# Designs tried in a protein design run: designed miniproteins, single chains, continued (2). Part 76

Each design is a single chain, and the fold is of that chain. pLDDT is the mean over its residues in the fold that is shown.

## One batch from the design tools (miniprotein)

Design m6631
Fold by ESMFold2-Fast:
Structure m6631 (fold): chain A 80 residues (1-80)
Amino acid sequence: DARIDELLKKAKEIASPELYKKIEELLELARRAREQGRDELADGVVLFVEGLIEAREKGEDEKELLRLAEEMIRFVREQL
């Protein structure tokens, strides 16, 4: 998925190592959701990651972004 690869590349440039690991985990969960035919779930996770990256570029507090990422990881894991 070219979109996931581009998001990982951008996240590596703008995020801390801690936030990058959360984004990487979310995008791996999105890949797993696609493999299971859960396309809507996968699309939702990708859109969420795009939002995290945009928020960080706009100077949003990384602690809040980490909290949101952890909540989404928990939600997606429970759906898979």
Scores: mean pLDDT 86

Design m6632
Fold by ESMFold2-Fast:
Structure m6632 (fold): chain A 87 residues (1-87)
Amino acid sequence: SMKDELIAEIEKILEEFAKLADTEEAREKLKESVRLLKQLSTEDVEKVLKGLKRLKEMVEANPEDRKTLSMWALQMMLQDIKELLAE
């Protein structure tokens, strides 16, 4: 489905962030984010992907800080997903 394709694209970007952060906390946030994404509407998944692409641009623009920014991006995305589920 379109939703499954969007979730797969999000998961791939989050996996890249988890590898850059290289912590167990980052891996756990990745797993939780993917679990919660499946509960969102397709419209909300599209919103998450748009926000994630912006975070990816920030990480790529700051290669020296990529580990810290990747961890921050994972934290930010998980928070955004939780807020969408609360609405």
Scores: mean pLDDT 87

Design m6633
Fold by ESMFold2-Fast:
Structure m6633 (fold): chain A 74 residues (1-74)
Amino acid sequence: SVAEVTREVGAVLRVIGTALSLELGEISLEEAVEEFRRVLPDISKEQLKLILEELEKAGLLTEEQKKLFLEALK
């Protein structure tokens, strides 16, 4: 449905925005974890993992940050 697609797209954009804010030093790692938790009802944990992996490949997250987020969001 349009509502489901809108929620999923919004969640993806929030994840990207959170990673960017973290990279720019605008938010803490702890704040980033809380933002990622907020998107989980709108996307699956598997979808979030894939987005975080792509952000790491793009240089917007370190491997260490990605691992920390994946552990915190279990």
Scores: mean pLDDT 84

Design m6634
Fold by ESMFold2-Fast:
Structure m6634 (fold): chain A 63 residues (1-63)
Amino acid sequence: KLRAVFEKYAEDGHLPVSKLIPALQDLGYNLTQDQINEINHLLRGKKVINFEEFLQVVSMVLG
């Protein structure tokens, strides 16, 4: 499921950071503002992420 959601929003293997929150919502996650701030801090300076970075975000926010 994680790979399928990633590929739904990704272009050429890269997920735009602007689409990350919608992708997490497709996985059933409703994020708090604190979780959004943590994600923005983790991904600062990035406009796109790869699948491994997507897995890192899921693990850190939802562990």
Scores: mean pLDDT 80

Design m6635
Fold by ESMFold2-Fast:
Structure m6635 (fold): chain A 68 residues (1-68)
Amino acid sequence: SILDKLLEFVGKVDPSLEKILRRAVASGNPEGLRNALHEILVEVSKKLSPEEVEEFKGLVDQLLREAE
């Protein structure tokens, strides 16, 4: 699933960010998930190359399209 790919990607970057994402998914709150993904994007953007950030954005876009 796209969620599994996103969790794997985030976990390879920072296990603490993966925990944030897993909690947001478990909450069942779409607004909470969107907020968590935004926070993760901010942190990832500080740590990764532009190409890696675009990969993350692609996975987020695909996950949100499946949820809508």
Scores: mean pLDDT 80

Design m6636
Fold by ESMFold2-Fast:
Structure m6636 (fold): chain A 82 residues (1-82)
Amino acid sequence: SSFINELKKKTKDLSLEQQIIRLEMIRNLYQAVADSTRFVIEKATKNGRLSEEEKKKMEEVLKHTEELIKEIQKEIDRLKKK
């Protein structure tokens, strides 16, 4: 993905170990965002404070974030096989 290609470009001058550490930190940050987004969706839906349009937008953000986490994990796995 374009996101992974940008991360590779920014980390090209780092050691293999430093590249892996940076990707793991970014993965963990996006995981925290995904967990927080799920919590907000659940709580706001139960309280009737989320419109159908707002819910769809938040679910799209969550889906995109989960896809980024998977792509980061694939890159970590690729680097660890070197």
Scores: mean pLDDT 83

Design m6637
Fold by ESMFold2-Fast:
Formats: sequence, structure tokens, C-alpha cells
Structure m6637 (fold): chain A 94 residues (1-94)
Amino acid sequence: MEEFIKKVEEKFNEILELIKKGDLEGARKLISELDKWINEDKSIPEEAKKIALNALNKIEALIEAYERGLISREEMIKKIEEVKKETLEKLKKV
């Protein structure tokens, strides 16, 4: 679990940096790659997979909301940072 949590945190930080640079396509590609890795890794507990995959779905929804003009760039970043924090806290309890 510790290595999984570290990798999720590292990838969430990388996604946030891409978003801050305005590279939403790169952020979405990294989300898809992370989603695939989580689904393919049989060593990860199913509860931890669900937590991480739900977080990726929330991040994608926030990017889409921003692209549709429903939220500001600043609100998107803030909400993604909140998703990251909540996800890491949930993963520590698995």
C-alpha cells in the first residue's frame, strides 16, 4: 500500500502541473495511463483501486466542466487539490 499511495500522489502532482501549464490534453492522457495501470495491477486491493479510480473520474469531470466554461481555472485547480487530499487520506485508511 505505501508504494501505491506514493505513486498515486506523484501522478496526481504531475496531473496538477500539466493542468497549471494549460496542458489539459497531457493531463487527460496521464489520467488514462494511470487508470489503465490501476486496473491491470493485480497486487492493488480492490478497495484502493475503487478509491483511486473514483478520484480520476472526478478530476476528468472537473477538467470537462472547465472546458465547457462551467467553472474557472482557479476553481478547477482548487477542486482537484481537494480531490487529491481526500483520496490520499482514504487510501491511508485502507
Scores: mean pLDDT 86

Design m6638
Fold by ESMFold2-Fast:
Structure m6638 (fold): chain A 57 residues (1-57)
Amino acid sequence: MNRVTFTDTEVTRPGETLLRVSGTIERDGRVIREGDVDAPPGARTLATAGDEVEVLP
């Protein structure tokens, strides 16, 4: 499943990799990423803090 909960993060559009993550990403109650990851050039934000977003790894 590709649904995660974010806190102050940016994600890419469907079919692309996560753009930016600042904080914790959880999926199915498990932390799958923590810290920060920079977005590749040309990427865009899909989500805002506190929202659930589907992303493709």
Scores: mean pLDDT 43

Design m6639
Fold by ESMFold2-Fast:
Structure m6639 (fold): chain A 100 residues (1-100)
Amino acid sequence: MEKVKELIEKARDHVVAAGDALAAGDYETAIKHLQRALETLRELYEIAPEDLKPAVEAAMRAVENGIEAVKKGDRFEADVYLALALIALTILENYLKKKE
């Protein structure tokens, strides 16, 4: 569980940093952070308990769609997908807090 928690925290940190870069108009930095978040989520998927995999997949899909939105210059669509990724990460965090 410790490694699962660390990967969730790392993915959240990258999504938050991407949001900050978008707010600053730094689309290249936003894409780099989202790509790092996606790599972290892929690592998380390989080790995640089966019951968590749907939430990890939802976060991965949101980050992938967020990258494409940033590449198109669609700030509103990018903000929506970053919010969806953070919601999925929050579901993962809450699951870990409910386990003993």
Scores: mean pLDDT 87

Design m6640
Fold by ESMFold2-Fast:
Order: structure tokens, then C-alpha cells, then sequence
Structure m6640 (fold): chain A 84 residues (1-84)
């Protein structure tokens, strides 16, 4: 189920992210990504969660739009991290 995939990613990153607001933002982003992009593997979701845990709301919205336009997970991460 989509919820189980998101929970596994959140459990993996939770020890590295102490801010509950950041965790909530990231969880909502991953839930949207799993619903909108069911073709993404759990490994892709883990890569997104690990690398975008410091991203703000605008950066996460950009990442989602890039995925919707067919941009790869690796290229999304590069673009978001390049923008701060």
C-alpha cells in the first residue's frame, strides 16, 4: 500500500531529522508523490526522502512538478540542491 512505502522511508530518515515540522512536510510530499507517481520504486522514494529532507515547501512543489514533467529522480535532486 502507498502508506506502507511512505512509512518505511520516514522510519529510515527519522533518526537523521530532529525537526517534527520538517518530517511532517517531507511525509506530505512523499504521500503526494506515491499517489501521483505509482511507477516510482521504494528506492526512488528513499533517495527523494534522504536528499530533500532540508528542502522548503516551494522546493518540494518544484520537485513534484519536475516529476510530473517526466524528469528523473536524480535530475530533480540535482536541480533542487543547486537552488539551495
Amino acid sequence: MPEERVQKVMDAIKPYVLDPEVLERLKLFLEEVVEEFPQLKIEDLEILGVHLNGANQEELELARRMLKNGVSVEEVIKEILRKN
Scores: mean pLDDT 77

Design m6641
Fold by ESMFold2-Fast:
Structure m6641 (fold): chain A 81 residues (1-81)
Amino acid sequence: SEEEKKKLELEIEILEGLALIAEGVGKLIGDPEFAIRQLERIREEVRELKEKAEELGLEEVAKLAEEVIEEIERRIEELRK
């Protein structure tokens, strides 16, 4: 299960990076709605990884996923203002 843990952690970190890029691109092109749609899709992907981590008993990975979900939600709210 060590390999599965490592893969999930990497996938969550990649999605966190993609969320940063999505926000930045939306601001750069003046289209916050595009950024919000991308962030909502990324948030759903992270939720799926959180559920998978919980099923596997990977508490630390599930917590990491929850923190990333919270960050994405904050980014979405900021872009809606």
Scores: mean pLDDT 88

Design m6642
Fold by ESMFold2-Fast:
Structure m6642 (fold): chain A 129 residues (1-129)
Amino acid sequence: MKSPLELLKELLLALGNNASPEEVRELTEELLKSGMDVNKRYKGADLGVVLVGDPNAEYPPLVLVTLGRTESQLPAVELLLDAGADVNLKVEVNGKEVPITEFILKYQPNKELAEKLVELLKKRGAKEV
């Protein structure tokens, strides 16, 4: 049986490799079936992900999937939110806590995708600063 950490790593690798929306959905459903706590924080280094230059920083799955390169990440975001991911979570960047919406707008390189993600999160109850 694959661990939640192993399944999350597979999902993040798929997102980095231009997986289809359907593949992303299937991987996310498998991850959720593993009994993963959707608000549990994982080290980027253990997942092969470096966020804001700190490999030891810990992030919940919702933050990790929002850094995918394409709109194929949207099914994962939606499924995580449906499973109870905290849309009003704070992300620590350089010792400062910022809302997830601010994090996405600053650190997602695809600006059109960043705006679409923020709109989705606002529809799910994300508060602006």
Scores: mean pLDDT 79

Design m6643
Fold by ESMFold2-Fast:
Structure m6643 (fold): chain A 99 residues (1-99)
Amino acid sequence: SIQEIRDVAARELERFIEANKEYFSPEELEQMRQILENVRNAKTVEEILKELDRFIQLVRDHVKRNEKTIDPLTQVQMLMRAIAVRSETFVEIRRQEKQ
């Protein structure tokens, strides 16, 4: 069901925000929370994936702006963790397509 896909996406996004909140501005955190709300209210899989792509772009832009202040390993880990939110959601989508 779409409810299960939303729940996976929301859980993974909330986990990312909590683990990384110290690295982001209040404005960036507000944008992430808006994305989280849009994911929770999404009516289609396409809407969920669009919001997660917006989230990944936000993290990518943040890393680029802060490339001289955040160490390279932390930058790579942050981007990989952001991509993992979408990947975990996609795994749930694929599970439902095969049932």
Scores: mean pLDDT 87

Design m6644
Fold by ESMFold2-Fast:
Structure m6644 (fold): chain A 62 residues (1-62)
Amino acid sequence: SEHQRLADGAERAGREHEKRGDYQLAADSYYMAGVQYRLAGDDERADRMFEKAKEMYKKAGL
């Protein structure tokens, strides 16, 4: 689905930002991936992405 494609792209962006230590951008990307996975009906991946976003926001001091 379109939502699955957008989610996969956002998750990839999140991983790249995380590798660079850009934790706020990583968090925003993982959050977007979570929203898109939820809309695609993939609740398991959505929840995983929201947990990654929370972790990244914490590392960013947010």
Scores: mean pLDDT 90

Design m6645
Fold by ESMFold2-Fast:
Structure m6645 (fold): chain A 82 residues (1-82)
Amino acid sequence: DPLAELRRDVERIFLKAQILYDAGEDLETIKEFVIEEVKRLAERYGLPDEFIERMIEKIKEAKNLYELQKVLDEFLREAEAR
């Protein structure tokens, strides 16, 4: 199921972001990592460029890991909408 795989990929991205934060990486470095992973998911799952650009801007605006998680949850919800 491609949507179940997308959900797992998004969950793995956030888990890695959390690990980087716990390892002492700054939020901006973590955002760069998440943006690159989101771009890879867009290519893999054929998501529209305009949708990805909107999500990247929301990631850039996130002030902490909680807001970053909320953006990834929104990304997944919108990507799964049929």
Scores: mean pLDDT 84

Design m6646
Fold by ESMFold2-Fast:
Structure m6646 (fold): chain A 76 residues (1-76)
Amino acid sequence: MKVVVSADEDVPLGKVLAVAKQFSPTAVMVGKSLVQFDLPESKVNEFLQALQQAFPQYELSSGYLGDDLLVFMRAK
């Protein structure tokens, strides 16, 4: 499946990309605004947990849009 991570202005997308690269070799930053990659469905929960642990100061929300997983990161 495709995972797309978007974030509020102050979230360090370069560090999000580093976490994503641990899970997928396809991880790329698109236009400096999004991190996008392919991930097996079986690894989605592990990725979300790793992302939450790496960024405890940010609130994560996620939802499916069709077969794509959209993840949003916001400062509190």
Scores: mean pLDDT 82

Design m6647
Fold by ESMFold2-Fast:
Structure m6647 (fold): chain A 80 residues (1-80)
Amino acid sequence: MSLLDLAEMALAALFPAAEVELRRRLAKRIVQASQGDRARLLALIATLKERVAAQADPAAVLNDEAALEGLFDEAVRATP
């Protein structure tokens, strides 16, 4: 299984309400930010899940690509 497949499967499980194409774009960015490291990829996904869950309206954020990208950028900054 590739890191991209792992990221896509994890995002589908955590964010089933998000559009498929949005999850695919996010998965590609997570793989790039992971630098080929599986542990870093899982840490980024876990941090993103936490950041989404902390929002006042998580369901709205899951379909707002700009908001979701902002939370992803925060997850990358929080993950050394």
Scores: mean pLDDT 79

Design m6648
Fold by ESMFold2-Fast:
Structure m6648 (fold): chain A 114 residues (1-114)
Amino acid sequence: GELTEEIKKVIKEAIKNNLSKEEILKRFKELFLKFAKRNNLPESYAEADAELWTFVFTAYLEGRSDEEIIERALALLEERRREETGRGLSEDERYAARHYIRGLLDLVREAKNE
């Protein structure tokens, strides 16, 4: 979709220009905020998505394994849920989150190898 192509563009520009983690986070925040506004989603969703994408992408660039990236990203999502609701993720939510994070990694690889 349109968002997928814009995410790939951020990844490609970050690699090409050797952007810092702070600049990568800023680019994802701007992208996801624009998407959230267009789709009438809360701004907190844009911030959460930007932080998750920045973590996954930078950990990938640092050479961390997929398994380490998935488990650490999942821990960040569980911490956020616990802060907001007083409870962590359910088993079904953990399963969905792992699949989502794997999808992020696949998109990072696709963008890097184009």
Scores: mean pLDDT 87

Design m6649
Fold by ESMFold2-Fast:
Structure m6649 (fold): chain A 76 residues (1-76)
Amino acid sequence: SAEEEARRLARELEEAVDAGDRERVRALIPRLEEALRRYPGSYHGLSALSLGYEFLGDRERAEEYAERARRVLEEQ
C-alpha cells in the first residue's frame, strides 16, 4: 500500500542519515516525496523528510516537513 511504501522509504532514509550517506539521502528524498503524494498523512514519511533535509542543510524544507508532521500527530 502507499502507507507501507511511505513507511519503508522513511526507514531507509533514516538509515541513510544515520550512515552519513549523502548520495543515498538525496536519492531517497524524491522517492519519499512521491510516496507522500499518494499518502500525505504519513507521520513517518514527513518526519523522515524533515530529518533528510536537515541532514543536507536545507533548513527551510526541513522545518516545513516538521510542521506538517506535527499537524498530522495533533490531527490539525
Scores: mean pLDDT 87

Design m6650
Fold by ESMFold2-Fast:
Structure m6650 (fold): chain A 65 residues (1-65)
Amino acid sequence: GVRELLREFDVDGDGLLNSGQLAGVVDRAFGKPSAESLAALGAAVRANGGRLTIEEAEALLRRHV
């Protein structure tokens, strides 16, 4: 599932994902995301200090996709 992919892209194993890691998950799970989708994901990450938890990232992907 999406949460398993989020854990796979969590390179540091800290339960936090940056915008680049989230973009990688979206690309792998859903194919080529739009630039607007990537910008929205990046904005959400920046609003949270540059990182999202796996749970926050899963919720965001469910809402955005």
Scores: mean pLDDT 75

Design m6651
Fold by ESMFold2-Fast:
Structure m6651 (fold): chain A 96 residues (1-96)
Amino acid sequence: DLIEKLREALVEGLREGLELLARGDLAAAVARLRALAEEAAKAPPEEALLLEARATGIAYAGHQLELGATAADLAAAEARGLAAVEALTKKLEEAA
């Protein structure tokens, strides 16, 4: 399943990006997160809502890091990503 393969790649890449961030390698972390956003964009539209929400959060976090984001900016990026996931899960629950 293409979606499952993309989801696994996103999970692995996100863990790698966070590891780079923890080591203080901001340039590598930003590059990895942007690559993940591009990979998520390849998902099929009908099934892509969850991956789209993840890609949006990842792209936003990467952009904030590039601009020299503060801890507050990173927290805002996390809140944005969480809100997108919650909105998607509510929509899926209502459709069920």
Scores: mean pLDDT 58

Design m6652
Fold by ESMFold2-Fast:
Structure m6652 (fold): chain A 76 residues (1-76)
Amino acid sequence: SMEAEEAYKKGLELLKQRRYKEAAEEFLKALEIDPSLREKIRDPLENAIVGLALDGDLEFAREMAEKHRELFPPEE
């Protein structure tokens, strides 16, 4: 949907601005609206989580990392 694509694009813009928490929230919003964006969001969301951890927002980074693991489980 257009709304999901707009949230995804906003997330990418926020990621470029190093606004990692807001970027992660926009990527999750896009996924909630359109789950088919899952593969497009995987790497940008991971980048936002790494950025959050490096900025010292460890609590939110851990929460987002858990959600990312649930969405993109490791290959067994």
Scores: mean pLDDT 82

Design m6653
Fold by ESMFold2-Fast:
Structure m6653 (fold): chain A 81 residues (1-81)
Amino acid sequence: REAEVLADILEKLSEKAKEMGIDQASELLRQAAEHVRRGDYEKAAELVEQASKVAKDKNPELAQEFTRLAERLRELAERRS
């Protein structure tokens, strides 16, 4: 299902953020994965946007990846609302 695929992507990005020492972004991405599994794409997008802001100073490329994912999550929230 789409929700499990997105949750898996968020879990992998969470581990990547942790490897980069951005623990706050890792935690936000894990919370986003839980919200995706519940079908709450709007809250998941908000959490990923926060993770992007936290990651920006240490890894701008990773932060941009989070921003693109948050946009995708917002599109899904609008389609399901």
Scores: mean pLDDT 82

Design m6654
Fold by ESMFold2-Fast:
Structure m6654 (fold): chain A 87 residues (1-87)
Amino acid sequence: GAETIAELEELAKQLKKQGNTIAASAVELAAEAIREAEKGNVLSAEVNLGLAQLNLALAKLAGDPEAVISTAEKALTLAENALKKVK
C-alpha cells in the first residue's frame, strides 16, 4: 500500500545518509516493485524486484552491516508478497 511504499522510501533516504547507497537502492527498487505490482504492471514489478535482489547481493558483497542487510531483506520480502497478490 501507499503507507508501505512511503516507509520504504524513508528507510532508503536514511540508508543513503549513512553511506549505505547500494542497500538504499535495493530498498528503493523494492518500493517501486510494490508500486508497479499494485498498478497491475506485473512485468515492471518483476524487473524492479530483480534489480532489488541484485543490489541486495551487491550490498552483502560490499560487507554492509547486518542491520542494513536485514532492513533491505525485509523490504524485498514486502515486494515479493505484493507481487504474489497480482496475477
Scores: mean pLDDT 87

Design m6655
Fold by ESMFold2-Fast:
Order: sequence, then C-alpha cells, then structure tokens
Structure m6655 (fold): chain A 123 residues (1-123)
Amino acid sequence: MIGIVAKASAAPVLAEELNRLGLEGHDIVLVVVQGASETLDQAREAAERARELFKGNVTVEVKEPTPEQAALMRADPVAGLRSLLEEAAKELKEKYGIPVFLANTEDEARRAAVEAKEAADAE
C-alpha cells in the first residue's frame, strides 16, 4: 500500500502516470488538497477524475483545510499549501504505516509516481 498527497491540479496527471508505470496491481491511498488558486469543489472534481482515470484500486480522500489553514493560505499561499500537504502526509503515515509521496505540481506528480513504483518494487 502506497500513499500520495496531491494538489488538485496534479491529481489527474498522477493517476495517468501510475497507470503508465503499471501500478494498477497495488493499493493506492490518494489524498487531494486544494491550493490557494483552487476551490474545494475543484479538489473534489480532481479526486473523482483521478479515481476514474486510475485503472487499479484507489482510495481517494479530499482533505478540507481548517479555518486556520485557509487563513494561512490567503496570507501565504506557499506556506499554507505546504502545511496542508505535510499534515495530510503525516495523517496517512500514522493511520496506515505506509510510504507517502507529495505532488504539488504536475512535474512533482510524475516524480511521485516514479518514487511510488520504486517503493512498490522494493517489496
């Protein structure tokens, strides 16, 4: 089982790269988060799209920012997004005891998919 936390805009690209790398045989947990330029509805749409695109078994969750995290994201979009991604990754590590990778951009999604494949192959 592998965990990935992805910004909404990165989540569909991640699903396509996981398919390309042959990870449909592995259990994936995907948490989708919104960035400062994205809405919670866009995060939910990206999560649904990633679930439809990925050919394997995926558990997809959307992490809603707390009022405090939303305020930080308005004041400092980079720090707010990082805080939300790090909290979601920590929650996945604590809940499942699995390796967790982060995808803040489409390029990071491609990298996270490669790292997920390396972790799967190491088993």
Scores: mean pLDDT 83

Design m6656
Fold by ESMFold2-Fast:
Structure m6656 (fold): chain A 86 residues (1-86)
Amino acid sequence: SSAIQKLRQLKQQVRNAKNIEEALRIALEAIKLALDTVSSSKLPEVIGLGLRLIGGFLDAKNLEEAKKAALEVIDELIKILEEESK
């Protein structure tokens, strides 16, 4: 699906992010894309991942930890969208 492909592109953008603010902006774009794409039954799960993302960024001490938090959340978003495409 185009949404899953866009999430994979956002993952690559996170890997190339130059600072924590850029990584956060890209990760929030991924959350917004997922919220716009998923069925209503999956909205609570995606919202939960958004909260997990914010927590991960608040706890991140450096860019590497922030990228890790963003990549883990985007991987979970891809799994949700792949499950809905079945």
Scores: mean pLDDT 88

Design m6657
Fold by ESMFold2-Fast:
Structure m6657 (fold): chain A 89 residues (1-89)
Amino acid sequence: DMAAIEAEAAAALARADALIERLKLVQRNRGAPRGVDELIARLEQARALIETGLARIRAGDPAGRAVLDQGLALLKKTEAEIQAMGQGK
């Protein structure tokens, strides 16, 4: 169902954008945790994969689903890592 795929991609992109902005605010503070720049890069990569996958699916390319799934998986993994860092030990 294209409507469900587009809704999932849109929600994922919105989450990625919100996290990128949050991490950039943390990065502007001199006390930012190590790895913040790596997390931003991974979120930007996940975003690009989601956009590329969705564009391919819209163009009728079934290979776009695999690209979208890679982006969604990378986003979910990166979100979990950000949450773990934010909670501290």
Scores: mean pLDDT 83

Design m6658
Fold by ESMFold2-Fast:
Structure m6658 (fold): chain A 66 residues (1-66)
Amino acid sequence: SAAEQEIGRKAEYAFRAAVRALGAAADGDLINAVAQASRDLAKENPEWSAEELAARVVEIGRELAA
């Protein structure tokens, strides 16, 4: 559906933002974790903008990298 496509698009945007923000800290386990968080949060919060979702996923990625 169009809604599922939009959720996927927002998740992809957030994931890419998180990987970019993490840079050298983004090992395979961390990449998998932020990919999963991007998908889960996009589904749980369909009202969030791509930018709002990305900000939260970046925060989660940084917390996990610390």
Scores: mean pLDDT 86

Design m6659
Fold by ESMFold2-Fast:
Structure m6659 (fold): chain A 70 residues (1-70)
Amino acid sequence: AEEHKLRIRAFLLSLGLSEERAEEIAQADDPVAALAEFLKQNKLIESPDDYAKVAKQLKLSVEDLQKAAE
């Protein structure tokens, strides 16, 4: 849980998000779900290939990220 918050925050900062916005998503009750919603709403994930790239970067399973986005 703790490591997921740190990885999500670092990843969002690497995408060019502000520290404020990255922290808001990382501090959510479900950071993985908050991340998935953000990526989907901002059209940063359009294909299965995009899910695989993000999951690898965050050391998450593709299935977990896809389920969180639904």
Scores: mean pLDDT 74

Design m6660
Fold by ESMFold2-Fast:
Structure m6660 (fold): chain A 97 residues (1-97)
Amino acid sequence: GKAEELAKKAIELAKKAIELAEAGDYEGALAELEEARALLREALREADLSPEQRLEVERNLGLADIYLGRARRFPADAEELLKKAAELLIKAAEIIL
């Protein structure tokens, strides 16, 4: 359904963000992760999930928000923080799928 299509697109954006972060394009990586996060929030509204699955998605999205905020504040650690955010967004997407 629509939720699964949004989740699949979010995984592709998160994977691209990891590649951009490894290349030193932290602004590009951040932009892709912000789009993936927005798609996953839309998917979560339309997904038919158990309460436990919904809480786990919300937890992964919340943790990703923390890592994205830290990546903006601490550029020296940006690659590691952006990769951690991407992994959390992928985990959230896999629960929706």
Scores: mean pLDDT 90

Design m6661
Fold by ESMFold2-Fast:
Structure m6661 (fold): chain A 74 residues (1-74)
Amino acid sequence: SSTLRLLARLIVQEVLDGVPEEEVVESVLNIMRTYNISFSELEKAVREELERLKVSEEQRRRVERILKTAKERL
């Protein structure tokens, strides 16, 4: 889905722009609720975006922490 890819890009871009992890977690949860997207679908799209952008290991670890925290709050 083009929408899913765009939403995944927005999440990764927030991390790259230095948005606090807690704010990005809230963005993830709000996206899932608003668009009725499962965690598995969003996680897959975010991981595909990370591969496309070839982010640093530190940025990848930040995204992984955000995804883990969001999943734990479901």
Scores: mean pLDDT 88

Design m6662
Fold by ESMFold2-Fast:
Structure m6662 (fold): chain A 96 residues (1-96)
Amino acid sequence: MPKELTLEELRSLSEEEFLEMLSEEAREKLERAQKIAEELAKAVAEGDEAAKEAAKYLLEKVQEAYETSRSPEELAEGLYKAAEEAKKLYEEKKKE
């Protein structure tokens, strides 16, 4: 039986502990999400307004993923989707 994790336990997992619970495919998605988040964080630090809007969206979607996900794999998928959507928002805002 898969162990149900509490929301607090999911939030308190180290990156290493979280990755150990994931399939290799889910870990690759999470690595891509991490790179997008780091790129946005760097742009925000440099004063990019489009990046600030995308980062705010990412944080809101990350919070939603932590609240709605019932497993480490669902959380990884949610984080990946949040990062991809934030990247699209950043690219659209940058075109303006």
Scores: mean pLDDT 73

Design m6663
Fold by ESMFold2-Fast:
Structure m6663 (fold): chain A 72 residues (1-72)
Amino acid sequence: DPLQKALQFAYEVFEKGKSGVEALLQSSRILEHRGDTESSEKLREVGKKVEELIQKGDFEKARELIKEGAEA
């Protein structure tokens, strides 16, 4: 599942001390170019929510949001 793989990759990036947002946006662009507009839009929505949580300083909720998406 490309969506699950993209979320798993973003989680790994987050664990390396990056926000994971850029990884989600990059994966969204790749899926859009492949014609998977639904998964692309879902990754953009997750990226926006993760970015908002990081701006609020809630890094643990941002991490959990990515992890839950990857595990679903």
Scores: mean pLDDT 73

Design m6664
Fold by ESMFold2-Fast:
Structure m6664 (fold): chain A 74 residues (1-74)
Amino acid sequence: SLAEEIAAALANADSMSAEELLAFIERGAQQRPDDWFLQDAARGARAYLEAGREEEARAVAIAALKMYHDRLVP
């Protein structure tokens, strides 16, 4: 399930690239255009990544994935 994939990504976040983590939130944002949180998180993480600030991009992506997972599993 998507929740299981996100949980696995969070467990292995230290070994994943910012691009890999960002891919999850960007996909979520594309599937849910009315989800303000996902739109904002995807934009923020992307901006950090484009600026070469990979650690900050990863931090934003991880925080977004945690909140997204919480919303999928009540």
Scores: mean pLDDT 78

